# Designed miniproteins, single chains, continued (5): the designs that were tried, part 62

Each design is a single chain, and the fold is of that chain. pLDDT is the mean over its residues in the fold that is shown.

## One batch from the design tools (miniprotein)

Design m18281
Fold by ESMFold2-Fast:
Structure m18281 (fold): chain A 112 residues (1-112)
Amino acid sequence: MEETLIDSKSGSHPAASVSVTAEVYESAENRRRIRINITARGVARRDPAALDLIGLLLEAIAHLRAGDWAAAEAAMAAAQLSESMREVMDLIAEAIKAGAEEIDIDVSVVEA
């Protein structure tokens, strides 16, 4: 079945060369799916701060999937997310609360 992109947000961390994008798709049967792309660029491949940020983002998403909003907020606070990255995480949380059943996470490293 064709899926329609109904919402998307992107955010980046100014210091860690890490970006996150979330896209919410809806099927003809009103099923929702979230695609999450986490991208590290340039020297971020071996940057401890970038790796820690990616780890905290993945931890926060796992807690959101489990319905543990307090643990998700703690992980996001530890990551010191930019406002744009927080908007992405808010979109993910809202989509999960709205009944999104499928969550695809892709982590990529791109040379800059």
Scores: mean pLDDT 78

Design m18282
Fold by ESMFold2-Fast:
Structure m18282 (fold): chain A 71 residues (1-71)
Amino acid sequence: SVGEKLIELAKELYEKSKNEEAKKLAEQAIRFAEEGNLKEAVRLLSKAAEIQKASGEIKRRLLEIGLEVAA
């Protein structure tokens, strides 16, 4: 499911992040995704990815998930 993909990506970003704010946002994104609030989860994870300066691969995966959530 889209929610499972989002949780998996958020956990990966949490583990790879060295920035405390990015980790906190990724953790919050996991909670919102588990509650079914995928739109808010995508917003928080997008912010975490920007703060962490995540790889192009992570950003691309997040964009694809975001498009599925927005559809």
Scores: mean pLDDT 85

Design m18283
Fold by ESMFold2-Fast:
Structure m18283 (fold): chain A 80 residues (1-80)
Amino acid sequence: SKEEVLRLLEEVLAIVRADPNASPTVVQVFEDLVRFAKVATPEQQLAILDTLGEMVDRVLSPESAARVRALLDEAKALIE
């Protein structure tokens, strides 16, 4: 459901905000993309999730990146 996708995206934001490796700029980028995802079409949501997934290993700690990838994959499965 759309509600469950939004819940997963808020959980992603909570992990990103709590990660000491995430700069304020990185947090802002994730917040902006999640905000856009809330009003986006399913096709646009999938593109946003793919974009976030490509970033996680470069901008987050390995443990946070693994958790965020799992949540993004779960959200993607609910949209597809």
Scores: mean pLDDT 84

Design m18284
Fold by ESMFold2-Fast:
Structure m18284 (fold): chain A 68 residues (1-68)
Amino acid sequence: SRREEAEKLYAQGVAAFSQGNLEEAKEHYERAIEIDPEFSRAWENLGKVYEELGEFEKAKEYYKKAEE
């Protein structure tokens, strides 16, 4: 159930990101990693959100966590 909830949140984050809703995408990805901290795709996509926001140092941190 936790994995299903995290995957659902991740999918909602992807949808929000594709629509340009960066804050909604961020919230959904953050909730996904709260449920499943090993969800590498959610960490990676948080990095992409921070890149779009111009916060390159934060993006780098999230990409690093995605590799763990």
Scores: mean pLDDT 86

Design m18286
Fold by ESMFold2-Fast:
Structure m18286 (fold): chain A 56 residues (1-56)
Amino acid sequence: AAGQAAADARGASLVPFLKELNKLVKEGKYDEAIKLLQERGADLPGAQATVDILKN
């Protein structure tokens, strides 16, 4: 029950972020996707794994 506002705010910010990230990946703009993930992905538990996959 506590922290619902914080969780909702993070979720709302995460959805458009993931949509933009997926769009960049589909367009083959992996460098832009990596930059976006590096800047915003510090908040994501899977960010480091995703960067590693995109680099490799």
Scores: mean pLDDT 66

Design m18287
Fold by ESMFold2-Fast:
Structure m18287 (fold): chain A 90 residues (1-90)
Amino acid sequence: MTPEQLREAYEKAMALPSAEGIKPLSDEDFKYMAEEMKSDVELAGFIVGHNGLGVPGRRVVNNEDISDLDERAKRAVAVAKAFLEELKAL
């Protein structure tokens, strides 16, 4: 699997309305994914983590802030699923 194929699949996934607010990936990120990620779970985890759902360090949230985090998590998971679907179509 090449970095170019990963980028193509991610850009297609990012074009969906459900991708609003999801962070873009760099060419260096796609190289890393191509070399190190060996499974759909690892690829999905990288995309979800890139959107702040597993970053090192404690970001304190309280009250209704958790609802915004849940919405971002749903969008990141939707993009990861769409990405894997597009990648399998290549």
Scores: mean pLDDT 68

Design m18288
Fold by ESMFold2-Fast:
Structure m18288 (fold): chain A 80 residues (1-80)
Amino acid sequence: MPLPTVEEFLSLSLEEQEKLVERLKEWARQHFPDEAESIEDTLDTVLSLRKIADETGNTGLLGLAKKLYQGLVDYLRELQ
């Protein structure tokens, strides 16, 4: 599966991000079963931070979500 960049992921609506996260979780379970739980937890944290940032206007939480997603992308690229 082609990994979306941080910029591509963050350009998506929250609904589109949720759909993409579910697809990424399925892909991770198929290709990296030993790492899948950690990958899923990271993706869920990114979505939670994005949602809270949108609800509260806290741009610091959005910045944290970006950093977590970038770290996950870098990690998954090394596994590929």
Scores: mean pLDDT 79

Design m18289
Fold by ESMFold2-Fast:
Structure m18289 (fold): chain A 58 residues (1-58)
Amino acid sequence: ALRALLQAADPNRDGLIGPALQAAVLAIQQRYGLPVDGSVSQQDLELVAALLGVELVP
């Protein structure tokens, strides 16, 4: 589940994430106390996917 979500969020794995998704990630980062720098990396996406997985699919 986590790996599939990560691939869906960033299938290219090159960091070319749309502005809307980037803004959503910033909001999630701020809510969960993650580094809020506006940059989306695979590590950031993995953390977000893990947090969402715990909430939606424990």
Scores: mean pLDDT 56

Design m18290
Fold by ESMFold2-Fast:
Structure m18290 (fold): chain A 76 residues (1-76)
Amino acid sequence: MAERLAEALQRLMDAAEAGDMEAIKRAKEEVLELVKEGATVEDLRKAYEILGIKLSDEEIETAYEMMKLGFVPIVR
């Protein structure tokens, strides 16, 4: 699960840097589907570790809560 989240988040970051609105939408939908499939806060923490993005526990928990509400933050 963490590896799939990392791939989706990487696609989101790449799409955001490119300004590709359709790719951003698809990547966000992929992240939200993984959360619906049972991705946990720990899976999200591991995904950010795979991406080399250093976040606090509070930032990871906040991102996960936002994802449960249907919002995917773009973290760089």
Scores: mean pLDDT 84

Design m18291
Fold by ESMFold2-Fast:
Structure m18291 (fold): chain A 62 residues (1-62)
Amino acid sequence: GLEIAEALEDFEARSSLELTLKKGDKVIILERVGEHWWVVKSLKTGEIGFVPRSKLKVIGFE
């Protein structure tokens, strides 16, 4: 399965590469590109983008 994470708090995208999330949104983790940013896919919208890892909690696999 793919790793699933939940947004711990709201995050507003500042560029087209980043993904806006609301607290409680579920995402699939696609890539861990460094210490600070992960590439994720929103399960709500299907959009892909960068999110700070500090805004996410891994909750399991699906």
Scores: mean pLDDT 84

Design m18292
Fold by ESMFold2-Fast:
Structure m18292 (fold): chain A 104 residues (1-104)
Amino acid sequence: GAKEAALAAIDAAIATLRALLAKTTDPLAQTGLRSAIRLAEEARKALEAGDYEKAIFLLEVAIGLLRITLGVLKLIDAAPADLAALEEAIAALEKALAAVEAAK
């Protein structure tokens, strides 16, 4: 169902972000990635608890923070694969957001 699709998309995004964080050396990008991972994990917990409004808010904040982090990675001339990985994580969270909204 829509809830299971959202949880799977959040889990995929978290996995991608953790892998990217492990190879990221820039302190500002590391801070953005860690904060977004935490927000995505909190959104997952809110979604499991049936708090769809909290899950939506946390996903929107995480997506916004990751778009800022993408700007930082572009500024430091990060590898194209790392930029693509972050864009994939953003797309996964946007898919999760749409699925949560459909579950209401």
Scores: mean pLDDT 90

Design m18293
Fold by ESMFold2-Fast:
Structure m18293 (fold): chain A 66 residues (1-66)
Amino acid sequence: MAFTDDEVRKLQAAAEVIRDALAKGEITPVEAVKIANKVLQALDADPNMTEEEVRELVEKEIEKLK
């Protein structure tokens, strides 16, 4: 349901950045959930978003919280 191989790779890229930031204490678990939801919303709005653009989105959201 809904996840293509391409979408899985994009979600893995996002999860990696989120997990690393959470492990470093750069974000809280609540903020991690908010960022994950933003990634899902962005992919729903623009299915052509690349892995790099997904990574940049996560990095921007983390930057806003610093």
Scores: mean pLDDT 78

Design m18294
Fold by ESMFold2-Fast:
Structure m18294 (fold): chain A 75 residues (1-75)
Amino acid sequence: MENLKKGREAYEKGNYEEAKKLFEQAISDLEAAGAPDELLAVAYRFLADVYEKLGNTEEAERYRKKADELIERAK
């Protein structure tokens, strides 16, 4: 949870490389903890937004799709 907050703060400040690292760590921690798919989807959406800002549109689309799949699975 803390890494999600720190990642969001970095994103708001325009430090996209730091935000990327923090969201990747948050996803790893959430997966290891067996977190709900809804929470994983939130982290993947933020990671997609970071990749979009970095100009990596393919990666951004991939992570948005992953988040959408997690939301569908959670229903």
Scores: mean pLDDT 83

Design m18295
Fold by ESMFold2-Fast:
Structure m18295 (fold): chain A 61 residues (1-61)
Amino acid sequence: SKEIIKEVQKRAGLPETGEIKEEDLGRPLPAGTAVFDFDGDGKLGRAEIEGMIRALEERDK
């Protein structure tokens, strides 16, 4: 949901717009999100964002 996307943006150090944009990808992962660095490049990608969304959805279930 939009609220979960905003929480992901907050944790990733992005503006809390409720929408993930192409320009938001490729940024360095902030401290505390390394567990979602699935490709090990230290950058925020679509897979990392999806992983964070799933983790937050499971918590809020």
Scores: mean pLDDT 65

Design m18296
Fold by ESMFold2-Fast:
Structure m18296 (fold): chain A 58 residues (1-58)
Amino acid sequence: SRREEKIRLLRDAARELVEKYGFDNSELLQRFIDELVEKGETVSVEELREWAKKKLKE
């Protein structure tokens, strides 16, 4: 489904950002995904990247 595809894309983007910014922790990555899914299914990949970037940098 589109929802499943979007979640996959969001997870890939989050993984890329976590690796780039120095977090090598699957549990932390999963928590990021869960938090974003909880905020709503309207979150885009770009919004995910912006959110993760801010979260990782304080």
Scores: mean pLDDT 63

Design m18297
Fold by ESMFold2-Fast:
Structure m18297 (fold): chain A 66 residues (1-66)
Amino acid sequence: MLSEEEREKLLEEEYEKAKKLGLEEEGEFGRRAALAAWKEGLGEMDAAEQAELERLRAELRAIREA
């Protein structure tokens, strides 16, 4: 399970990456992906939320490849 400390660390890492690159959109997807991963760790995600997490990860990959 993702702890509060682990969740904060993931969010901080995504914020720093976005800040360095000036990529507001990547930062927003990063935050959403981190939050979804945290919910996954808690076991609170249903099938629709799991699909959303996979979509967010795919969009982050596409942004980073562009």
Scores: mean pLDDT 61

Design m18298
Fold by ESMFold2-Fast:
Structure m18298 (fold): chain A 59 residues (1-59)
Amino acid sequence: SAALEEEIERLEREAVRAMLEGRVDEALKHTRRLAELLGWSEEQRERALAQAREAALSA
């Protein structure tokens, strides 16, 4: 649905912004929600969360 697509786009923007700004908790929160909405596997979710944490900590 258009509403779901808009929510995914919003979460992607917020996750990237949080990573660039060093907001670790926000980056992980948005990435976890994206994994849920996109139906990522546990392995894909854990990898994405690790990458988001590394990106935020390197900001």
Scores: mean pLDDT 87

Design m18299
Fold by ESMFold2-Fast:
Structure m18299 (fold): chain A 137 residues (1-137)
Amino acid sequence: DNVQQSQQLTNQGQQYIQNGDYEKARDLYEKALSLDPNNARAWNNLGRSLYKLGDYEKAKEYFKKALELAPSNARAWYNLGKVLEKLGDYKEAAKYYANAAWGFYAVGDLETAKEAAQQALKLDPSNVQAKFLLALI
């Protein structure tokens, strides 16, 4: 089953990320996606591997693919914020952090929601979505 094999390769890739072997993790996630291109977790983890390897443009592309498949994934919104910071796009990074904050809030992770909203305001003090969320928490 290609879906199950994709999931197993994604789990193996996570071990390589934990060990700092980002190139092997990348290769496993690319293979996982060749078996199941709808594996949002593999797209997100491929983006993480590329971020660690310093390829911020590809990391951004693959985090966007993860969000297309799983738009409610607060972690993928947060990871896009991080990559946009590395690319110097602070205003767009703030928007993505604000979306991540609301996503974390929606699942009851109030502490991570607060941290993401504070990061959004650090990059764009005028971000109304982040201000509103911090007033709500």
Scores: mean pLDDT 90

Design m18300
Fold by ESMFold2-Fast:
Structure m18300 (fold): chain A 61 residues (1-61)
Amino acid sequence: STLRLAALHELRKVDPELAERIEEALAAGDRQAVREALEELVKRGLLSPRQAEAAFAALMA
């Protein structure tokens, strides 16, 4: 998915280690792990809640 690749690319600019965790979770089909990783970025102030929801939708597309 083009949306998934674009979202992963942007997440790697923000936090490359967490982006790797998200990529692994996507490969495993672990939707909850993807959500938890995005919540960590929100807690660190690197994403707004709205940006995290948009990223989750793009990653799950």
Scores: mean pLDDT 86

Design m18301
Fold by ESMFold2-Fast:
Structure m18301 (fold): chain A 91 residues (1-91)
Amino acid sequence: MEIREKLEEALKAIEEGDEEKAIEYIEKAAELAAKAPPEEYPAILEALAEALRRAAEYVIEHGDEQERADARAFLARLPESVARARARLAE
């Protein structure tokens, strides 16, 4: 599953302190999830949302001040983006 691979790449980038690559992989994973077939979408979206949330929380706890600010900004947007995706799937 390509999405899981992108999530793992994002987590690695976060652990390495590469914020730009982490954000890039997170965005790619979200884009792939949006393009997934309907029957797989709920499970993929749930896994994606949880992995992205944990990755952002990891950076908030372990990153420097700049990394934490970027992670907080992303995390703040994530729940609404996921909620919109779920709503679109349900309709």
Scores: mean pLDDT 74

Design m18302
Fold by ESMFold2-Fast:
Structure m18302 (fold): chain A 56 residues (1-56)
Amino acid sequence: MKEKIKELEENVKKAKEQYEKASGDPRAAFEARSNYNLETAKLQYAKKKYEDELKK
């Protein structure tokens, strides 16, 4: 579980970098922002699952 959370944190970091690099192109910025939001949602979901496991 902890390894999965670390991978998702790296994915969020990379997605943020892509969003920052794409700032000059509206289409690329939209796609990068969508990917950043998706990766952030995955990270939040994984953290919630980890908390649920700790309650067992």
Scores: mean pLDDT 77

Design m18303
Fold by ESMFold2-Fast:
Structure m18303 (fold): chain A 63 residues (1-63)
Amino acid sequence: KEELLKAAEEIASKLKDKELSEKIIKAIRLAAETGLSISEAAEKFGVDPKLVADVVNEALEKL
């Protein structure tokens, strides 16, 4: 779980849009800490759920 957050942060940090990167990281952290779905957490921060899901999947493959 901690390793997943670290990998996701590293992947998001490589995004050109730092504001989008920050929102994606916050959505992943919220979902992990509260049990909300990735889609629900993404909507709360106003990001595309598909983008958040893509970062999570890439982080899982990197681990």
Scores: mean pLDDT 77

Design m18304
Fold by ESMFold2-Fast:
Structure m18304 (fold): chain A 95 residues (1-95)
Amino acid sequence: PVLEEARRAIEKAREAVKKGQEALDSGADPETLRKAAEEMIKAVKEASRAYTLARQHYAENPDDKEARDLANEALKAAMEGSTVATRLIRKVREQ
């Protein structure tokens, strides 16, 4: 279901943010930073897709406040993930 897929994508993006932040904070090796960045980029794309799907579901069901809230959460997760991904890529480049 669309909303279930959106919840999963948001969870994955938030987990990727935590892992990326941990890698940055722990001074992880370049390979670990690259893998974290790749996973983050993948999670951001999935969260962006979740935003689109949840927004479409909300458009079809205007009274579904949950669909609206999930769309907003997915967009926020994608934006936060993009920020952390940029920081991870910068650290890899500086190595």
Scores: mean pLDDT 84

Design m18305
Fold by ESMFold2-Fast:
Structure m18305 (fold): chain A 80 residues (1-80)
Amino acid sequence: SLEEEKKKAVEQGETMIEMVRNALKLLGPDPELEALLKRLEGLVEQIKEATSMEELTKLKQEFVDVATEATRRILERYRA
């Protein structure tokens, strides 16, 4: 159901957000990563408000794209 898929997406999104927050605590301030974190938080709120499976699918894809960029930035910072 839409509600079950939204619940799963929110739980997965919140897990990713916690991972990014923990990375910021270890790496220190990073304006790019902080901006990506705010985008991830905004997408989770939009997912909670999604009214169709089409909207949910689009938001999930946008979340994956932003999460991928956040992961890339975290790895870049660990290598520096």
Scores: mean pLDDT 88

Design m18306
Fold by ESMFold2-Fast:
Structure m18306 (fold): chain A 60 residues (1-60)
Amino acid sequence: MYTFHVTLPSKEAAEKAAKYVRENFPDVEAKVEGNTVILTSSGNVTHAIGAALAAMGEGL
C-alpha cells in the first residue's frame, strides 16, 4: 500500500485536487486535512498523482 501526502497552498486548492482524484482515479482514496491531500492506493501511482496535484496547487 502506498500513501502520499500533498500539501497545497490552501484548503480550497486541496478540496479541488481531491475532487480531481476522485473523478479521474476512483481506485485511489483521497482525503483532505486542512490544505493537505492524503492519497492512498495499493499501487505506486499514488506518487505520480501526488506530484500532479502539487503542480496543480502551485500552478493554479
Scores: mean pLDDT 73

Design m18307
Fold by ESMFold2-Fast:
Structure m18307 (fold): chain A 74 residues (1-74)
Amino acid sequence: SHREQVEGLIRDAKANVKMAEEYLKRGDLETARLQLEAARRLLEEVRASPVITPEQEKEVEELEKRVEELEKRV
């Protein structure tokens, strides 16, 4: 279903954000940047979905803000 697809994209975006944070802690700025780029692409796919719940929208907004914050550090 579209909902299950969106849930999967959000889960994968969260994983990429966590990986970016970990690589930043290690000083691997290039790998962190690649993880943030992957997260951003996944969030763009969620935004392209015709159906997204209010809870999913809130989660995407929180992830987008976190990605933007981390991108300023790479």
Scores: mean pLDDT 87

Design m18308
Fold by ESMFold2-Fast:
Structure m18308 (fold): chain A 67 residues (1-67)
Amino acid sequence: SMDKKVEELVEQFKQKMGDGDFDGAQKKIEELKKLGYTEKAKELEKQLKESQKRTELLRAGDYKGMQ
């Protein structure tokens, strides 16, 4: 099992993602990297990048790029 601090950071990441606070979510990923949880941080980075890309495509109106 992950330690309680890692669980706390993952939950905070989820909260930031739910709030649309992508900068805050990135900071939680950076804290995971500082703790040496590089693989977990990479998984969350992929989730963050996908959410940011979706948000930018919706903002730009490029719905064909989502095919």
Scores: mean pLDDT 77

Design m18309
Fold by ESMFold2-Fast:
Structure m18309 (fold): chain A 85 residues (1-85)
Amino acid sequence: SEDKKKEEQLKKGIEKKVKEELLKAGASEEEAKKEAEKIAEEYLEKLKEADKLVEEGKYDEAQKLLKEAVEKVKKKLEEAKEKAK
């Protein structure tokens, strides 16, 4: 299904970027992978919630949720970088 392919591509993209940043911050390969997977999974769950809101025509609620999800990802990434150092 298109939704499943989109989810897989987004998850892999987020995991790759987060993992790269954590490795640059001094995290081990295993720690970077675990944190990247966790962050990507939490973001993907929020994307699914936003998609449901879009289907219901609640575009403003979807936009707000997506903005909060991005902010949460940034915060978790900074916390993980601090832990890696």
Scores: mean pLDDT 80

Design m18310
Fold by ESMFold2-Fast:
Structure m18310 (fold): chain A 103 residues (1-103)
Amino acid sequence: AERERLRALVERVLASLLARGELTPEDAAVLRALLERRGGWTEEAVKAFLRAVVMSRAARLGLDEEERRALAAHLAGLSVEELARLVEMSDEELRALVRALAA
């Protein structure tokens, strides 16, 4: 079912973030609860979650306003699978992508 597919994708992303030390087990539990509470395993909800993760990471990297705006516009057009790949990028790969988008 689609719910199981989306759940598996989110669990893969959460496992990646946990392994990198970018997320605590407690934060992961809260995020799972938020997806359930919002009726919650829809593609739109999962995309919103993944975009929030990428944008939070961009803020930590110290990207400027123009770079963050270009990234946000790019993320709006991506599939769930494409967004999950961006979450799994290194800091260097994400910075290179954003500079290319802002150029």
Scores: mean pLDDT 77

Design m18311
Fold by ESMFold2-Fast:
Structure m18311 (fold): chain A 101 residues (1-101)
Amino acid sequence: SATLKEIEKILDEAFKEIIKLIEKIKDDSTVAHAQLMLDGARRLLMAALKQTTDPAEKLALAKEALEGIGYYVSDLAPELKEEIDKILKEALEKIEKVLKE
């Protein structure tokens, strides 16, 4: 659906921004690990979103997934916690707006 494509674009843009921040302070191995985890999380969330038509359930799934990502990245790169939390909050707000349309 057009809605799911827009959500996927929001996630891709947010995760690219997160990886760009991690690249500035972490080694290539850590960056590769983060990229694999974010790619996996995106695929899992997009698959889950296809299983429901309820916008409230879709929002709850997105919130849970992004909170999990925030937890993972805060442990991986605690120095970037504030910047990454902001990116994830902005992504969730964009997803909520898309789901209301």
Scores: mean pLDDT 88

Design m18312
Fold by ESMFold2-Fast:
Formats: structure tokens, sequence, C-alpha cells
Structure m18312 (fold): chain A 137 residues (1-137)
């Protein structure tokens, strides 16, 4: 069992860096978002916030056009938190960008099984189905 003061310091450090990652991502500062999320994970990899940090890392890589890295971090997030509808939706978006429409559809459907009212996943699924139909005609 960790000393209470040590546990509090670890939790405060992890929360601070995850919040910094979220703030930097929201501001379009993707490199700083990656740095903050990486610091949170490296300092406390067993934190309950680690799946969120991995999701932010995936989102930052996606915004930078680094699709393979985005997929890697979303999959790591889903290994820890398979109920994360956001990460499933994001994974579908990366596959759509790569022209892998059938795989994108499967990931959007998984997101909707977890959260039926996920409007982003609904719209992305509809768009991807229309694209796939257009390509078959």
Amino acid sequence: MMDLSKEEALNNHTLTHVMAAMTNYAQGNYEEALKSATQAVEFNPESELTPLAYTIMGEAYYRKGNYEEAIEWYKKALELAPENARAWTNLGEVYYRQGKYEEAIEYYRKALELRPDNERAKENLKRTLAKLEQLKE
C-alpha cells in the first residue's frame, strides 16, 4: 500500500498532465498535448486516467495525419477500456481516411452498440455506407 502523501502526489501529477493534454488538444497544440499525455502515462501507467491519455494521444496523431500511430494508441486505449465509444468512433474515422470503409463501418457499429445516441458515429456510419454504395455502382 502506498503512503497517502505519495499516492496523492501521484494522482495530482497524473490529473494535472491529463488536463494539460486535454487543454492543449482543444487549443490545437497537438505536440504539447502528446507531451503532456506521454508524461502522465510514463509517470503512472496504472492510472484510471491512462485510457483517456491514450485516446488523446491517438486524437493528436490523427490531427497530425499520423494514422498508423493514431490506430496504435486507440487500440491501447480500447485494451484498457473496451467500453470507450469515443475511441471506437475515432478508430473508424482513421480507417475511413485510409479508404478502409468496411472496417470503418464495423468500428462505428461497435461505438453505436455501446452508445446508441452517439450522433458523430451515426453520421460517420451513414456517410461511410453511402461512400461504399457509390463505389460498388
Scores: mean pLDDT 87

Design m18313
Fold by ESMFold2-Fast:
Structure m18313 (fold): chain A 59 residues (1-59)
Amino acid sequence: SSQVEELARRLEELVQQGNLLAQQLLARHNGDVTELARAILDGHGGDFDLALASVDALG
């Protein structure tokens, strides 16, 4: 839960900064940043460090 919240905050920061990849990913998840964050974490098998690195790699 706290890990999903932290990923969601990082994704919101990228969207606010005009990151086009983050905006496109958010749109694919119905504009739900928590859903997107959960999907990213699940996509990395629940590995928070890999999930966070993936979000940071969006630039």
Scores: mean pLDDT 87

Design m18314
Fold by ESMFold2-Fast:
Structure m18314 (fold): chain A 68 residues (1-68)
Amino acid sequence: MVTLRATFPSEEQLLAALRAIAAAPGVDVVSAYYNPETNELILTFKDEASADQAAAAFRAAGATVERL
């Protein structure tokens, strides 16, 4: 399993990233946590391919992405 922290500059960019992940085939999310005070998503993925696709979508939406 792979866990990512993504910090977004705004809620608009966070919502855009979530829509991109929802539209992506084969992205398997095990758990998700959203912190509305910091615009952070912490997502755990089943596999590296899901995490890599999500990281690309998050960065495209302007997020800083860290592997935990």
Scores: mean pLDDT 80

Design m18315
Fold by ESMFold2-Fast:
Structure m18315 (fold): chain A 66 residues (1-66)
Amino acid sequence: MEAEIAALEKQIAENPNDSMLWTQLGMLLLKQGRYEEARAYLEKALSLDPNNKIAQTALSVVEDKL
């Protein structure tokens, strides 16, 4: 769990404009029930790529939980 988050955070630090890495982090947090954090990272993914349908779908799920 924490190891997977740390690995994604390292990849994001090296590739901060990769919308898919932000999406993967947001989805991991969504699965853990960390909805506010998931929302922040999914919004970041969409700010980088507004056409990221995976992030759009995941954000909709998060907003339904909040």
Scores: mean pLDDT 81

